# Ledger of designs, part 81: designed miniproteins, single chains, continued (5)

Each design is a single chain, and the fold is of that chain. pLDDT is the mean over its residues in the fold that is shown.

## One batch from the design tools (miniprotein)

Design m18799
Fold by ESMFold2-Fast:
Structure m18799 (fold): chain A 75 residues (1-75)
Amino acid sequence: GPLPPAPPSPEERAERVRAVLRLSSRIAKAGEKNPNVSNDQTNEWNRRLVRLGFGEGASLEELEREAERIIKEIE
């Protein structure tokens, strides 16, 4: 029978971690420029990215689209 799908490699996991951290940093910088955005809101968006990327298994493209929506909403 077909083999079960392999778990992600350590390198693929590291790339996902780097992507989430990069996107979280971009959201934080956008929030810093907008006086109407609180640290609590920035933390909530970062928690959503973590949940989407590591909890729900979203693609890196989906993570980037979600971060872009958040950034456009802030800006």
Scores: mean pLDDT 76

Design m18800
Fold by ESMFold2-Fast:
Structure m18800 (fold): chain A 85 residues (1-85)
Amino acid sequence: MKVTLVFTSGYKVTLEEEPGAEKEAEILGLKVKLTVEEIIDEEHLLVKMEIELEDGKKYLVTMRYKKVAENVYELDEILSVEKIE
């Protein structure tokens, strides 16, 4: 089943609601790769986002998303931000 993740900017990304599901997108001119790491419960997803900046630096953001409507999730909490390159 496909779900929509809503970002703070109002940008939306659609991907499968299953562990290991990935989606590449461009958000605000930045290349991002979203991965569903875990389905925590019926209302929460653990999502990882790799962000590549124009200078080649990469960051891994781990986030919890909360279900706000049928098949729609919004950012609940940023759990960690790690520089990976």
Scores: mean pLDDT 81

Design m18801
Fold by ESMFold2-Fast:
Order: C-alpha cells, then sequence, then structure tokens
Structure m18801 (fold): chain A 88 residues (1-88)
C-alpha cells in the first residue's frame, strides 16, 4: 500500500480546493438565474464545511488510497449539494 506522502496530501488538498471553487461558481450562477439566496447560502455553507472536514481527514489518512477515497467522496458530495440546490 502506497503511504500518504506530503505530496499526495498536498495534491489532494489542491483538488478539493478546486472542486470547492467550481461548486461555489455553479451556485453563484444559479443565484443569478433566480435561485433563492437562502438555498444558495445553505449550500455554500455545506460545501465550505466539506472542505474543512476533508482537509482534516486527509491530514489523518495513513495511505494514498485513503487520501484518494476522501477526495472522491468529498467531490461526489459537493456535486450532490449543487444538484440538490438546482432542484429547489
Amino acid sequence: MEPASEEVRRQAIEEIRKAKEEALERLKKLREEGLDQKVVDEAEKKIRELERVAIEAISRATSAEQVRAIVEATKREMERIVEKAEEE
């Protein structure tokens, strides 16, 4: 099993940061298209909390496989939050 190196963690954090920025930009566009500001605010709050939790989980991960699993799960959840907001 590949160890969770500092480089693996750094790349994972950058990927999560990018996914967060993309999700926030999608929410901004939805707001401009008439989505309720309260729905957007709640979705943004959840996305920012996911970033915080994911970074902490990455810091505790013991293998590169665990780091990748955290990144993939976090990206899927961010996508789900945006998609659910689009349905409101």
Scores: mean pLDDT 85

Design m18802
Fold by ESMFold2-Fast:
Structure m18802 (fold): chain A 81 residues (1-81)
Amino acid sequence: SMEERRRKARELARKLGLPEAVADAVYDIFENPENAEKAKETLKKIYPELTDEDFQRILEAESIEEALRLLKEIVDKYLKS
């Protein structure tokens, strides 16, 4: 179900130290590609340092899990800088 898939995305985000809103944005991209621009705006509000290249990597991810792990890698890089 949609609820179960969203719950799993939120649970993974929590384990990675990412906000629930990040999991929701990533889930929305994978549910419908038309959500990509809105999700990008949401993610950019949470992480202003995210570049268009970072978003392209997230869009190219094969799964929600890969996308969340990639986002964690990107965020950790900016937080250390």
Scores: mean pLDDT 81

Design m18803
Fold by ESMFold2-Fast:
Structure m18803 (fold): chain A 98 residues (1-98)
Amino acid sequence: SLAERVAKLLEELIEKAANMDEKEIEERAEKVAEAFKEKFHPSEEELERIKEKTKKLLEDIKNNPEKYRKELEENRHLLDTVPQSVLESAIELLEILL
């Protein structure tokens, strides 16, 4: 299912982020922002917010990977309630981050 695919990609993201250095975090945040720029043409202000939020998320996962592993395990069943279109968008974003 798409929910199982999202869960697997989230598990992979947590493990990768736990092992990322500061340069890798910056590069992944830039890659996400570039993908959003090409697909959605956001303003420069929105693009900077996307970069900042992505960087902060990756840094938080790196510093607290066990927290994210636990949250994913406890909330994995909630992915079955997420609309298919949202799961498909999540897969695209997660594949960019990985």
Scores: mean pLDDT 84

Design m18804
Fold by ESMFold2-Fast:
Structure m18804 (fold): chain A 79 residues (1-79)
Amino acid sequence: SMAEKELKELEAILKEDVKKGYELASKKAKELGMPVPDVPPDVRGAVLAGSLVAGGLDKEHGEEIREATDRQLAAYRAA
């Protein structure tokens, strides 16, 4: 779907722009009153996506973002 393409593009941008992804994740975590974990750049995108879903910023795609976030975090924990 078009929404899935937009989410994949967002993921790619977050992975490629580590600095901006980290800054956005840090800002969002502070707004939610949680620490930003010291994680690899690929996981930072998942953390940001999870924060956006938790903040209610993407209700339409929330389930898809949540599942993608859970898969990435599970892969990170398994490594």
Scores: mean pLDDT 53

Design m18805
Fold by ESMFold2-Fast:
Structure m18805 (fold): chain A 99 residues (1-99)
Amino acid sequence: AEKKAKEILELGKKDSEAAAEKLKKLTPEEIIALLKLLAKENPEFAADLEKWKELVLKEPEKVRKLIEEELEKAKKNNDETRIKLLEAQRLLMDEILAE
């Protein structure tokens, strides 16, 4: 997971279209690894991710409902990239709430 996430990040610096195609083929777990790696390299993204984690801990039911609502919209629009990202976000939420 981490190795593939790093490969995609490095590819994105040279060929953004090739990186996007690889992103569509990732599992939710691989996307979470990519997001965690991005947070280590980008302080602004790390700050946004921390704010989202705080919201998950404060209002978990509300965040879950919003993710489910957005997932249904993405499925209706056949937006495969957004579906993958939302499924990864839901899995990350479950990891945060378990610890």
Scores: mean pLDDT 75

Design m18806
Fold by ESMFold2-Fast:
Structure m18806 (fold): chain A 95 residues (1-95)
Amino acid sequence: SMEEIEKIIKEVISKYPELTEEDKKLILDIVLKSKENEEGIVNILKNLPDSVKDSMSEEERKHWALVFKAAGEVLKKLGLNKTAEAAYETAKKLE
């Protein structure tokens, strides 16, 4: 349910005090799109680091790495394991 998804996001994001309300909305969007089309989101996440790395500062890349680590934890708790793995790999590439 949406309520359960929101609960899991709140539990995970509480471990990442650097993340904003906008980051939470992005994580929710990734979850909902993954439930609709996991393959499409996995492909987007895998290609993201190469497409944005040169346009981001080091601080921005580190922040986005935290966003995708948090997203990975949420996705894993929801059983979206392929998207979770892609999110974790995206985070590693942005560090």
Scores: mean pLDDT 84

Design m18807
Fold by ESMFold2-Fast:
Structure m18807 (fold): chain A 87 residues (1-87)
Amino acid sequence: SMAERLKKSQEHAREVAREFLEKFGEIALKDFAKEKGISYEELRNMSEEERQKLLDEEMAKLGIDSSLAASITDKALVILLKLTAKK
């Protein structure tokens, strides 16, 4: 019974965290589209591959290689997970 309740609580917390990350991702994409001078709708109409290539190109122009960009993203995700940890 205790294990069952703990499992359900973890599942709920995971769903809430996923929704939060999805919203954060949407905000980041909207900001990126604004910086590029295109609409969020235009960005959404791009294929996922085209959208990723556009992001990679922009990061390269900023002098950030893919390895460094991945490291920064991973660290940001860790910080977000720590901030959302319920005590």
Scores: mean pLDDT 60

Design m18808
Fold by ESMFold2-Fast:
Structure m18808 (fold): chain A 66 residues (1-66)
Amino acid sequence: AAALNAKVIELLLANPSTALTIAEIAAALGVSVSAIIAAVKSLVQQGLITVSASGKVSLTAKGAAL
């Protein structure tokens, strides 16, 4: 959902020096891991976040500008 995507961006903006895992984002937002996986895939497709090979989620320059 668009609202969940916005919450993920807000959390990453609040933690700009820290790359978070999907599990850490799910715990912080009180949402299921499966819902965060769907949100993360949507945000990666929009170019707003990246996911590293180690599973760390971080904002792109475009995502940080939101």
Scores: mean pLDDT 76

Design m18809
Fold by ESMFold2-Fast:
Structure m18809 (fold): chain A 92 residues (1-92)
Amino acid sequence: MSPEEQELKKRWQEVVKEVQEIVKLAEANPEKKEEIMELIKEMEERLRKKGEELAEEAEKEGLSRLEAQRKALEVVEELVEELKKKVEEVLK
């Protein structure tokens, strides 16, 4: 088993944990829950569009499966960071 595959799996699990923490934060703040859930939905739509673009670029550039997965994960990590900042603003 590749050390690179293990790194990507660990980073993906961290992303999942961060999203779960945001969902729990929405559950803990019922007054802001609807607004936070809309932000999550917006992130999912952006992820879908960027995922389609990355898939097309990966095919054109002849990227390996591992390189394509790394690029996809980096995009997800960036979008989750933006989501965290927006949720913090909503909770102020």
Scores: mean pLDDT 81

Design m18810
Fold by ESMFold2-Fast:
Structure m18810 (fold): chain A 80 residues (1-80)
Amino acid sequence: ANDDEQKKVEAAAEAIRDAFKDIDPEQAEKQANAVRELVKTLGLENAAKQLRADANAARKEPGQENKALAYEKAADILEK
């Protein structure tokens, strides 16, 4: 991928890592790596769509608002 695409992937991974640091530090690193692997497997557009779907699902569950926001932010970064 080009430099701009790689920057988007890393920005999205960092956004998820930061969001999960106060929830579960172990999950923070795993979620960051999951975003990188998702983009590698599906490409930027489809990875963003998957993260958007994950955010929507989490938003519907009580107590998952921070997780929903993390996925939403990562999807927004990948869609730009």
Scores: mean pLDDT 79

Design m18811
Fold by ESMFold2-Fast:
Structure m18811 (fold): chain A 100 residues (1-100)
Amino acid sequence: SMEEAYKIVEEVAEELLRVAEEAEKLGDFETAELLRRAAEYLRYLIENKSSIEEVIETLKGIRDTIKELIERFPDSPVKPLLERTAKKLEEAIKELEELL
């Protein structure tokens, strides 16, 4: 259902904001800003009643960007946070695909 889909997306947005705060505390302001913008965009999709398919593609884009950051900065102190975030995004994508 759209209601269940939006609940999943909001939980992801909240997680992105929590991880952004943790990244900022570690001094990674660029990663924090990227995650805050991703969360803002996910909330925009909910507000505009976007399709489940559009939301899934957006989450895949965010996941891929996070994976690229992990590969580019393997020694970053935020790497464990980004790995947890990528896993959470993959779980949300699978859950949303089950609603199609």
Scores: mean pLDDT 88

Design m18812
Fold by ESMFold2-Fast:
Structure m18812 (fold): chain A 61 residues (1-61)
Amino acid sequence: GPPAPPVTAPQPAVYGKEKNSPLTEEQWVKLTQALADYLRANPDATVEEVKAFRKEKEKEL
């Protein structure tokens, strides 16, 4: 058959944290509120900046 195409898109290497990935309802609300506040204050923020902010905030939860 024809050669298989190469990797179309690399998947994120972030596995796991299945045990830790689910935030509590309280933590999820706090994270969502913080993101909403950040976006409201920084309408010109890029997707990368928003993701960085989310990761920083998640570390504090």
Scores: mean pLDDT 67

Design m18813
Fold by ESMFold2-Fast:
Structure m18813 (fold): chain A 84 residues (1-84)
Amino acid sequence: DKAKKRAESQRLLERLRAAGATAIAVAQRTTPAGAEALADSMRRATEQYTERALKLGETDIAKEIAALGAETVAALDAIAAAKR
């Protein structure tokens, strides 16, 4: 069902956005090593969600997940660097 596959992919994008916002908030309050660990976790989650969206045939949403994940990881890396 095309509609169900798209809805699942949209939920993955929403989950990544929520997780990213939480990770950034935590990164501001944690150690540099803690912020780096959050960046690594977000990178892995982005890869997993992008792969799942591609498996569902939702290439456009997969690209949005990858882009959002890359932006979130860059923000987390910048927070970690600023603490050193």
Scores: mean pLDDT 88

Design m18814
Fold by ESMFold2-Fast:
Structure m18814 (fold): chain A 84 residues (1-84)
Amino acid sequence: STWTKEKLEEFVEEVKKQLEKDIEILKKQGDEESLKILEEMREALEKNPLEGLMEFYVEKMKEVGLEESSERAAEEIRKVLEKA
């Protein structure tokens, strides 16, 4: 797999840094709807960075009706974490 545990950890750190920047921008702009989405993502990543990212994407994909796709993505991420 192209995704190793180390690459996932690096990706999570980049996502966390980008989220903090985007949250700050949205707070200044007053975009309450987008801010709530990013705050939820931040909370998930803060609890368990790799698990939080996986849980967040799976749950959001299920909410938009892509449940089979979300399960497939979660399975691939899980396999990488187990093999790292």
Scores: mean pLDDT 63

Design m18815
Fold by ESMFold2-Fast:
Structure m18815 (fold): chain A 64 residues (1-64)
Amino acid sequence: SAATEAVVAYVRERGGATAAEAEAYVQSLGFSTEEAERAIAEAVARGLLRATRTPEGVTVLYPA
């Protein structure tokens, strides 16, 4: 999907981003919060991105 492509491109270009930053970016392109959340979940499920947690409990996305 276009939202999933946007999330993957954003994270790859930056070398990593928080889930909150990726959601905000996709929403800035005109997607809803639900669409942004689904796009991130899809990208991780398909192995396009990896998700991890910081010691502070923040979810960070990295290129796979």
Scores: mean pLDDT 86

Design m18816
Fold by ESMFold2-Fast:
Structure m18816 (fold): chain A 70 residues (1-70)
Amino acid sequence: DAELEARRAAYQEAADRFGEQASGWSLSVVESAAKTARENAEISKEMGDELGYQAAEALAEALERVGRAQ
């Protein structure tokens, strides 16, 4: 579905931009932020907030990549 693909791409772009900003943070701060983003994804999923779930999941993945690079 083209609309779901477009929304996923937009969330990944936003997450990548935030990840660029987070690359200057300490490892412990990045890891804590990634954990919080994962928790927010679980909450959004429980509430049926599909958009919030996808946004939080993309953010967590971007922060986890920043942490791995440090």
Scores: mean pLDDT 77

Design m18817
Fold by ESMFold2-Fast:
Structure m18817 (fold): chain A 100 residues (1-100)
Amino acid sequence: SAEEEIERLVGEILRLLIEARSLFDAEHADDPEARAAFDAKVRAFVSLLGEAVEAFRQGDRETAIAYLEEAKRVAAELPIPEELRERIIGLLDRMEEIIR
């Protein structure tokens, strides 16, 4: 179902974010302020993703797509490897295709 596919894509995005956070924390072990700023950006992204999923569950496709577009903008600014960023954005694009 569309709901199961959305849940699967969300799980994959969250897995990539855990990997990205692990890499960032390792590279910034001596910089707690940089790590806190990264955590704040990840929390903002996850919040937008959650809002998109909730809007989709309520049948509000327009609002769901708007939140996914905002999540893509936040993802584009994450200080993570370009390959991980591109994968996350690609998964968000797939979610939009399912919701449309």
Scores: mean pLDDT 89

Design m18818
Fold by ESMFold2-Fast:
Structure m18818 (fold): chain A 83 residues (1-83)
Amino acid sequence: DREKLLKEAEEVAKKALPLLERFLEALREGRVDEAKRLFEELVRVQRELAEKLKEDNPLYRLTDEEIEALLAANHAALDAMVA
């Protein structure tokens, strides 16, 4: 059922926006550990969205290795911002 899939994808997308806003606020306030956690959660939500939309956007499907590399790069960037 395409209609159900779209509703599920919409709900996953709605979860991403508040996480992004919280991530940006954490960065603004220098809360590096909170920003790291929020980015990890944002990536998780984006993976859920990619899975729901996999036939429409296969480019959003990241491997576990790609996710790990992305998280490591983000953690390094956030640590550098505070240093």
Scores: mean pLDDT 68

Design m18819
Fold by ESMFold2-Fast:
Structure m18819 (fold): chain A 79 residues (1-79)
Amino acid sequence: SEIQQELNQRFLLIVAGGTIYLAENLLKKKADKSLIESELRSGEETLKYLESNKHLLSDKDKKKLEELKKELEELKKKA
């Protein structure tokens, strides 16, 4: 169903948000650069997948996707 497809994409959006949050915390703790870069790459890949399926996202989730993309780019500049 449309609702189930939307919920499945929302789950991936939550996972991407968690990965970005982990990367930010690793950066704040001055963790190993390779570990930070690995988490940032994982987040970027999930966000690219969500972008390819953007038509399955609610308007609210589309806004969250754009917010997470911006957060990822800012973290990449600091890494």
Scores: mean pLDDT 86

Design m18820
Fold by ESMFold2-Fast:
Structure m18820 (fold): chain A 99 residues (1-99)
Amino acid sequence: GSAVRSARAFIEYLKKNSSPEGVEGALLIFKHIAEQELKRAEEAGDKQRAADFYAILGVIYYELGEYDKAIEYFRKALELDPSDEETRQLLEEAEKKKA
């Protein structure tokens, strides 16, 4: 829950304080960092940390307009943490964007 909330709050801060090009550049950097952290979490067997980074990657792909990838990452996050209502709500929002 908190990982999605924190990621969304930070991205909204970037949107308010940066150019569109600056926001896209920052999202691509955060995507790279989140991918590396996800790999480390999976190698460590840390399911909660892996769930958090799957959810963060879902948020990043959603903000980039890559809704298919956002849906994939949100589903993986929910497989590891089914109790994450914030990720579930974003999954529903991403699915509506494809309709």
Scores: mean pLDDT 87

Design m18821
Fold by ESMFold2-Fast:
Structure m18821 (fold): chain A 82 residues (1-82)
Amino acid sequence: MSAEEKAKEYEELAEKYLELSKNPKEELIDEARKLAEQLFSRVRGEAIVEAAAKMPEPPASDSPSRPFYDAAVLALAMAIQL
């Protein structure tokens, strides 16, 4: 898979989790947290800053939407750094 194809896959993953953040499902929260944790250690800080600038305002840290939002930001950051 090319870098362009991988970037597109992460962009689609970011859109998916951003949509999930608008209507969060309890059964998917642990999966979203696990994805965010896996991506966080592999993403460069500059890519996170650029991704965050392209995203809407983050939900509150205690919101059920937050794990999905964080996963979306980190997936977009992966797309940007590829």
Scores: mean pLDDT 84

Design m18822
Fold by ESMFold2-Fast:
Structure m18822 (fold): chain A 57 residues (1-57)
Amino acid sequence: AEDAAQLQKVAESYGLHFSQGLLQTLVEVAQRAFPEATLPGKAKEVAFKIAEALQQQ
């Protein structure tokens, strides 16, 4: 919940809006690939890395 809210805030700051389903998927993918210890203070970079990976597929 908190991670999804943080991702949405980062997205909104760039004029983007993710659906709740997409936010949940992005958070789940990030948590499976990386422990939350790699996320604090990096929400912006993590969000872009995840979005880039999804766009490449």
Scores: mean pLDDT 61

Design m18823
Fold by ESMFold2-Fast:
Structure m18823 (fold): chain A 55 residues (1-55)
Amino acid sequence: EKKEQELKLLKIGAEAYGFEFDEEKKELSGKKPTLSETEKKILEALKKKFDEFLS
């Protein structure tokens, strides 16, 4: 499925910015206590996409 491929890419992108994605819980958890302004904005967009795919 195309959605599987895109979800995998989203996980890779999120991890690059210091987030881990937990498939069982359908949640993103931070590896770092703080994020830069740019990273924060990117991660919010990624979280929204994950929510859309997993809801």
Scores: mean pLDDT 67

Design m18824
Fold by ESMFold2-Fast:
Structure m18824 (fold): chain A 99 residues (1-99)
Amino acid sequence: MRVEELLERAREEARRALRLAELAKKDPSYKPKLVEELRRLAEYTEELARAGGSEEQLREMLELLTRAAKAAADVGLVPEAAGEALRAIGGVFEHLLER
């Protein structure tokens, strides 16, 4: 997938995650979908790092993931939010240290 496609998909997933977090405040049945969106954002972040995304692109991706993770934490998904964020950060860090 092209870097720009990954960023656009990530922006879309982040918007969806924020909407799902608001819905989860009223109905816990939305929490599994929110976890799925966090996982997709983390996967896109790792893929963007592997594809050689710029520092600016990786920063935007991490900001999107951070906003989604905070929203998920606000509805009680703290371990899931932390796990996906740490996974994505690890992937970015590995890429930046090696090349």
Scores: mean pLDDT 80

Design m18825
Fold by ESMFold2-Fast:
Structure m18825 (fold): chain A 61 residues (1-61)
Amino acid sequence: MEVRVEAAPEHQAVGDELRARAEKLTRESAGKTPEQQRDAIVEAARLAAEHPGVRLSVRPP
């Protein structure tokens, strides 16, 4: 999985949260199916979409 997070200065805290989420997804994806990895990626993208100052770029596995 590849997750890139870019946040506006005013939304740095959300950017940090997304980075922590990406690290957790990497850890949890070990031994998981592509479908399970995809669902986790979609969840992270949804969180970013709720914060217009944060940009999240994710590639499916």
Scores: mean pLDDT 65

Design m18826
Fold by ESMFold2-Fast:
Structure m18826 (fold): chain A 63 residues (1-63)
Amino acid sequence: DDQEIVEEGKRLAPYLKENHTLEELRELLRANTDAANAGDREAQVIATAARLAGMEMLKEKAK
């Protein structure tokens, strides 16, 4: 269920946001994208978290 992956990603995203720059989050997303597409659940959670953290950083600053 995609909803579980999104929920786990949302829990991880604040931690990634605190410890990573936007560029580092993009690299983390890139590094996990292939594994996530292959069905690795942990990679899917990390990729989701990195995407959410990066988007939140951009949205907060763009206001």
Scores: mean pLDDT 79

Design m18827
Fold by ESMFold2-Fast:
Structure m18827 (fold): chain A 79 residues (1-79)
Amino acid sequence: SPAREAARGLVEMRRLADEAIELAKQNPEKGREVLEEMRRLGDELIARYPGAADLIRQEVDELTSRVEKVIEEYEKKKK
């Protein structure tokens, strides 16, 4: 089912966002790399499942905001 496949993609996007956040705490550059992987997956899912596009875009935007906030916080932590 396309809906089930899109839902599986959303789970993977959330997993990548979690990974990006944890990596960003130690290495913001690596966190940004995983964020770009998540965003790329989101674009692929939107193209493949247009019926779920609005839901996927909303999730990409929310996850991007969360990850970027953590990256910015840890980039600003100067010793």
Scores: mean pLDDT 86

Design m18828
Fold by ESMFold2-Fast:
Formats: structure tokens, sequence, C-alpha cells
Structure m18828 (fold): chain A 62 residues (1-62)
């Protein structure tokens, strides 16, 4: 359940960040999206560092 909630928040953040930066080059937009996802993941999990395995599980949870 918690992983699903985190996944949904990451999807929302990705969409919102992409819309806010739709006028920027794709490479820059993707970087901003990745940064926003990482920041949101840290806030929701309370982790200072991203665990790559857990992060991948969350991204695949949808």
Amino acid sequence: EKLKEIHEELVKVRRETAKENQDKPGEERERLIAEAEEETFKKLTGLDEIDPELFSEVLLAG
C-alpha cells in the first residue's frame, strides 16, 4: 500500500513538472523531472539517500 501511494505521488510530480517545463529542451526537462522525483521520494520515505532497488520497485508498482 505505501509503495503504491509513493508511486502515485511520483507519477503526479512527473506530470506536473513536465507540464511546467514543456517549453524547455527534452534533456533539461527530463533532468528536472528526475530531480523532482528524487526529492519527492526522499520526502515521502524520510530517507536521506535513495536506495536504487527500492526506488525501482516504487516506479514499477503501477
Scores: mean pLDDT 73

Design m18829
Fold by ESMFold2-Fast:
Formats: C-alpha cells, sequence, structure tokens
Structure m18829 (fold): chain A 81 residues (1-81)
C-alpha cells in the first residue's frame, strides 16, 4: 500500500515516539503530546493496542487521524516491527 503524506508522517512520528517510549526516553504525557492524543492514558492505550496488533484498532486509527482503513492497517503492521 502506498501511504499518503499524512499517513507517512504519522507512521514516522509514531514509530520514533513508540521506540523512544520503549527505551524509557519518553513519559506517557510526552507520548500523548507527540501523537496528539488527549491524555497519557490514551497514549498508553495506543501503545498497548499497537503491541497487541488488534484489527479493530485499525478502524479507530483511521477515524482518529483521517486515514483510509488500508493506510491504518499498513501503519499498524509497520509499527509492530
Amino acid sequence: VTLSPRAQHLLETAKKALDDYDAGKLTPEELARILQLPSPEEAERFYKAVKEGKTEFAEWLADRYNLTLEEAKAILESLKK
């Protein structure tokens, strides 16, 4: 799937932020700010959903960031790596 510039930007931003969060370089508050989520709890939920690879999360991601479902699925698959 070819990602739009918006989807590509989200993928690059989220991948770096999640990697930094895994390395202990970011707080949940900082992760929320980078991902433009409303709370640290939402950022932690995002992180858990990516790690768990839940298909239903792709629909939420597409709605939240105004992406196609195919772009959201491609982002989630890339973030698992």
Scores: mean pLDDT 79

Design m18830
Fold by ESMFold2-Fast:
Structure m18830 (fold): chain A 86 residues (1-86)
Amino acid sequence: AEAEAERFLRVAEAAKAVSDKITDPQLAADIKGLADRLEEAARRGDIVEASKLFTALMLLAVGYEIEGHKDEAQAIIDAVRAALAA
């Protein structure tokens, strides 16, 4: 349970870090908002809510990739993948 919370905290931190480098202000705001909510859920130990927010974050990134924001969306996916592998 704690290890899962730590993993979600790493994902939230990585998503926030990449959002600061995204040039699209709406995508940056949306990713940061989900990452902030994910961090709060993980800090509370609410793994169910954290899992839902993680899914929402990934779906948002995929949606933006489909809409043509491929470079920014891929940066988010890569950052999240790296955080999960750590």
Scores: mean pLDDT 80

Design m18831
Fold by ESMFold2-Fast:
Structure m18831 (fold): chain A 69 residues (1-69)
Amino acid sequence: SAERIRQMIEDEQRRLDELEAAIAELDAQIAAQPVPDPRLQLRRGVLRLVAGSTQHLIERLQERLKALE
């Protein structure tokens, strides 16, 4: 149903916001270092991939919602 899809979009958007906040914190930590820690860079890279996948899921859910309206 359209209602359930809207709820899913809101849940995934909240998750994306949390991922983006975590990425911003890692960016700040890395920027504060004279030499970037490769472990923090790897963690940031993984979070960016997860955020990208979450954004694609939101886009697909939005397309499904448009088809129902």
Scores: mean pLDDT 89

Design m18832
Fold by ESMFold2-Fast:
Structure m18832 (fold): chain A 98 residues (1-98)
Amino acid sequence: MLFDPRVTAQGLVDQGVGKDSVKVLIYEALKLGFISKEEARKLVEKLDQGAPVEEVLREILEKALEKGASPRELQRLVNAAMNADKEEAEKAEKFINE
């Protein structure tokens, strides 16, 4: 399987993935060990300060790839973003800030 973080990030944005969905993806990446808790907090702060959703998505996906994420784990990150709702985003942000 070919996985391109840039193509995937843009595709998610084109499908309507917004800030709430990215918060869920940040939390999933944290649970999988691809980012630290401090990195997760910084990414949430960037989103809240108006950073482009595509930029934050690409950064997380690139980091996961660099850390050896399997195709299944990459699919899990994409699915977390695609299936996110407001309740899941609120829970994700709470756990990142704990």
Scores: mean pLDDT 83

Design m18833
Fold by ESMFold2-Fast:
Structure m18833 (fold): chain A 105 residues (1-105)
Amino acid sequence: SMEEKIKKAKEAIEELRELAEKYGDPYFLELAKEVEEALKNEDWLEYSKTIARAIGRELVIRLAENIAKELGIPFPKTPEQEGALLDSYVKKLSAEEARERMERA
């Protein structure tokens, strides 16, 4: 029902705010605002796309953290550091080179 869709969207906004705090990533706050705007406009396609972006973002963070743990290096603190780590992993670079590339990002 429409009421159930609105309730789930409001719950998703709070979950996105919690993800922003959990990961220290303000991108989840931007997504929360996009969900609020989609809800105001009854734009359920934009809502679904924003939720998909949130899921994808959390998966990237978790993947980067798991790779850092496997390599025994510090967890990335920024999207740029995550990108440097993931690129290093795909290129099969050493843990030391992956760490140095993250520190430069």
Scores: mean pLDDT 88

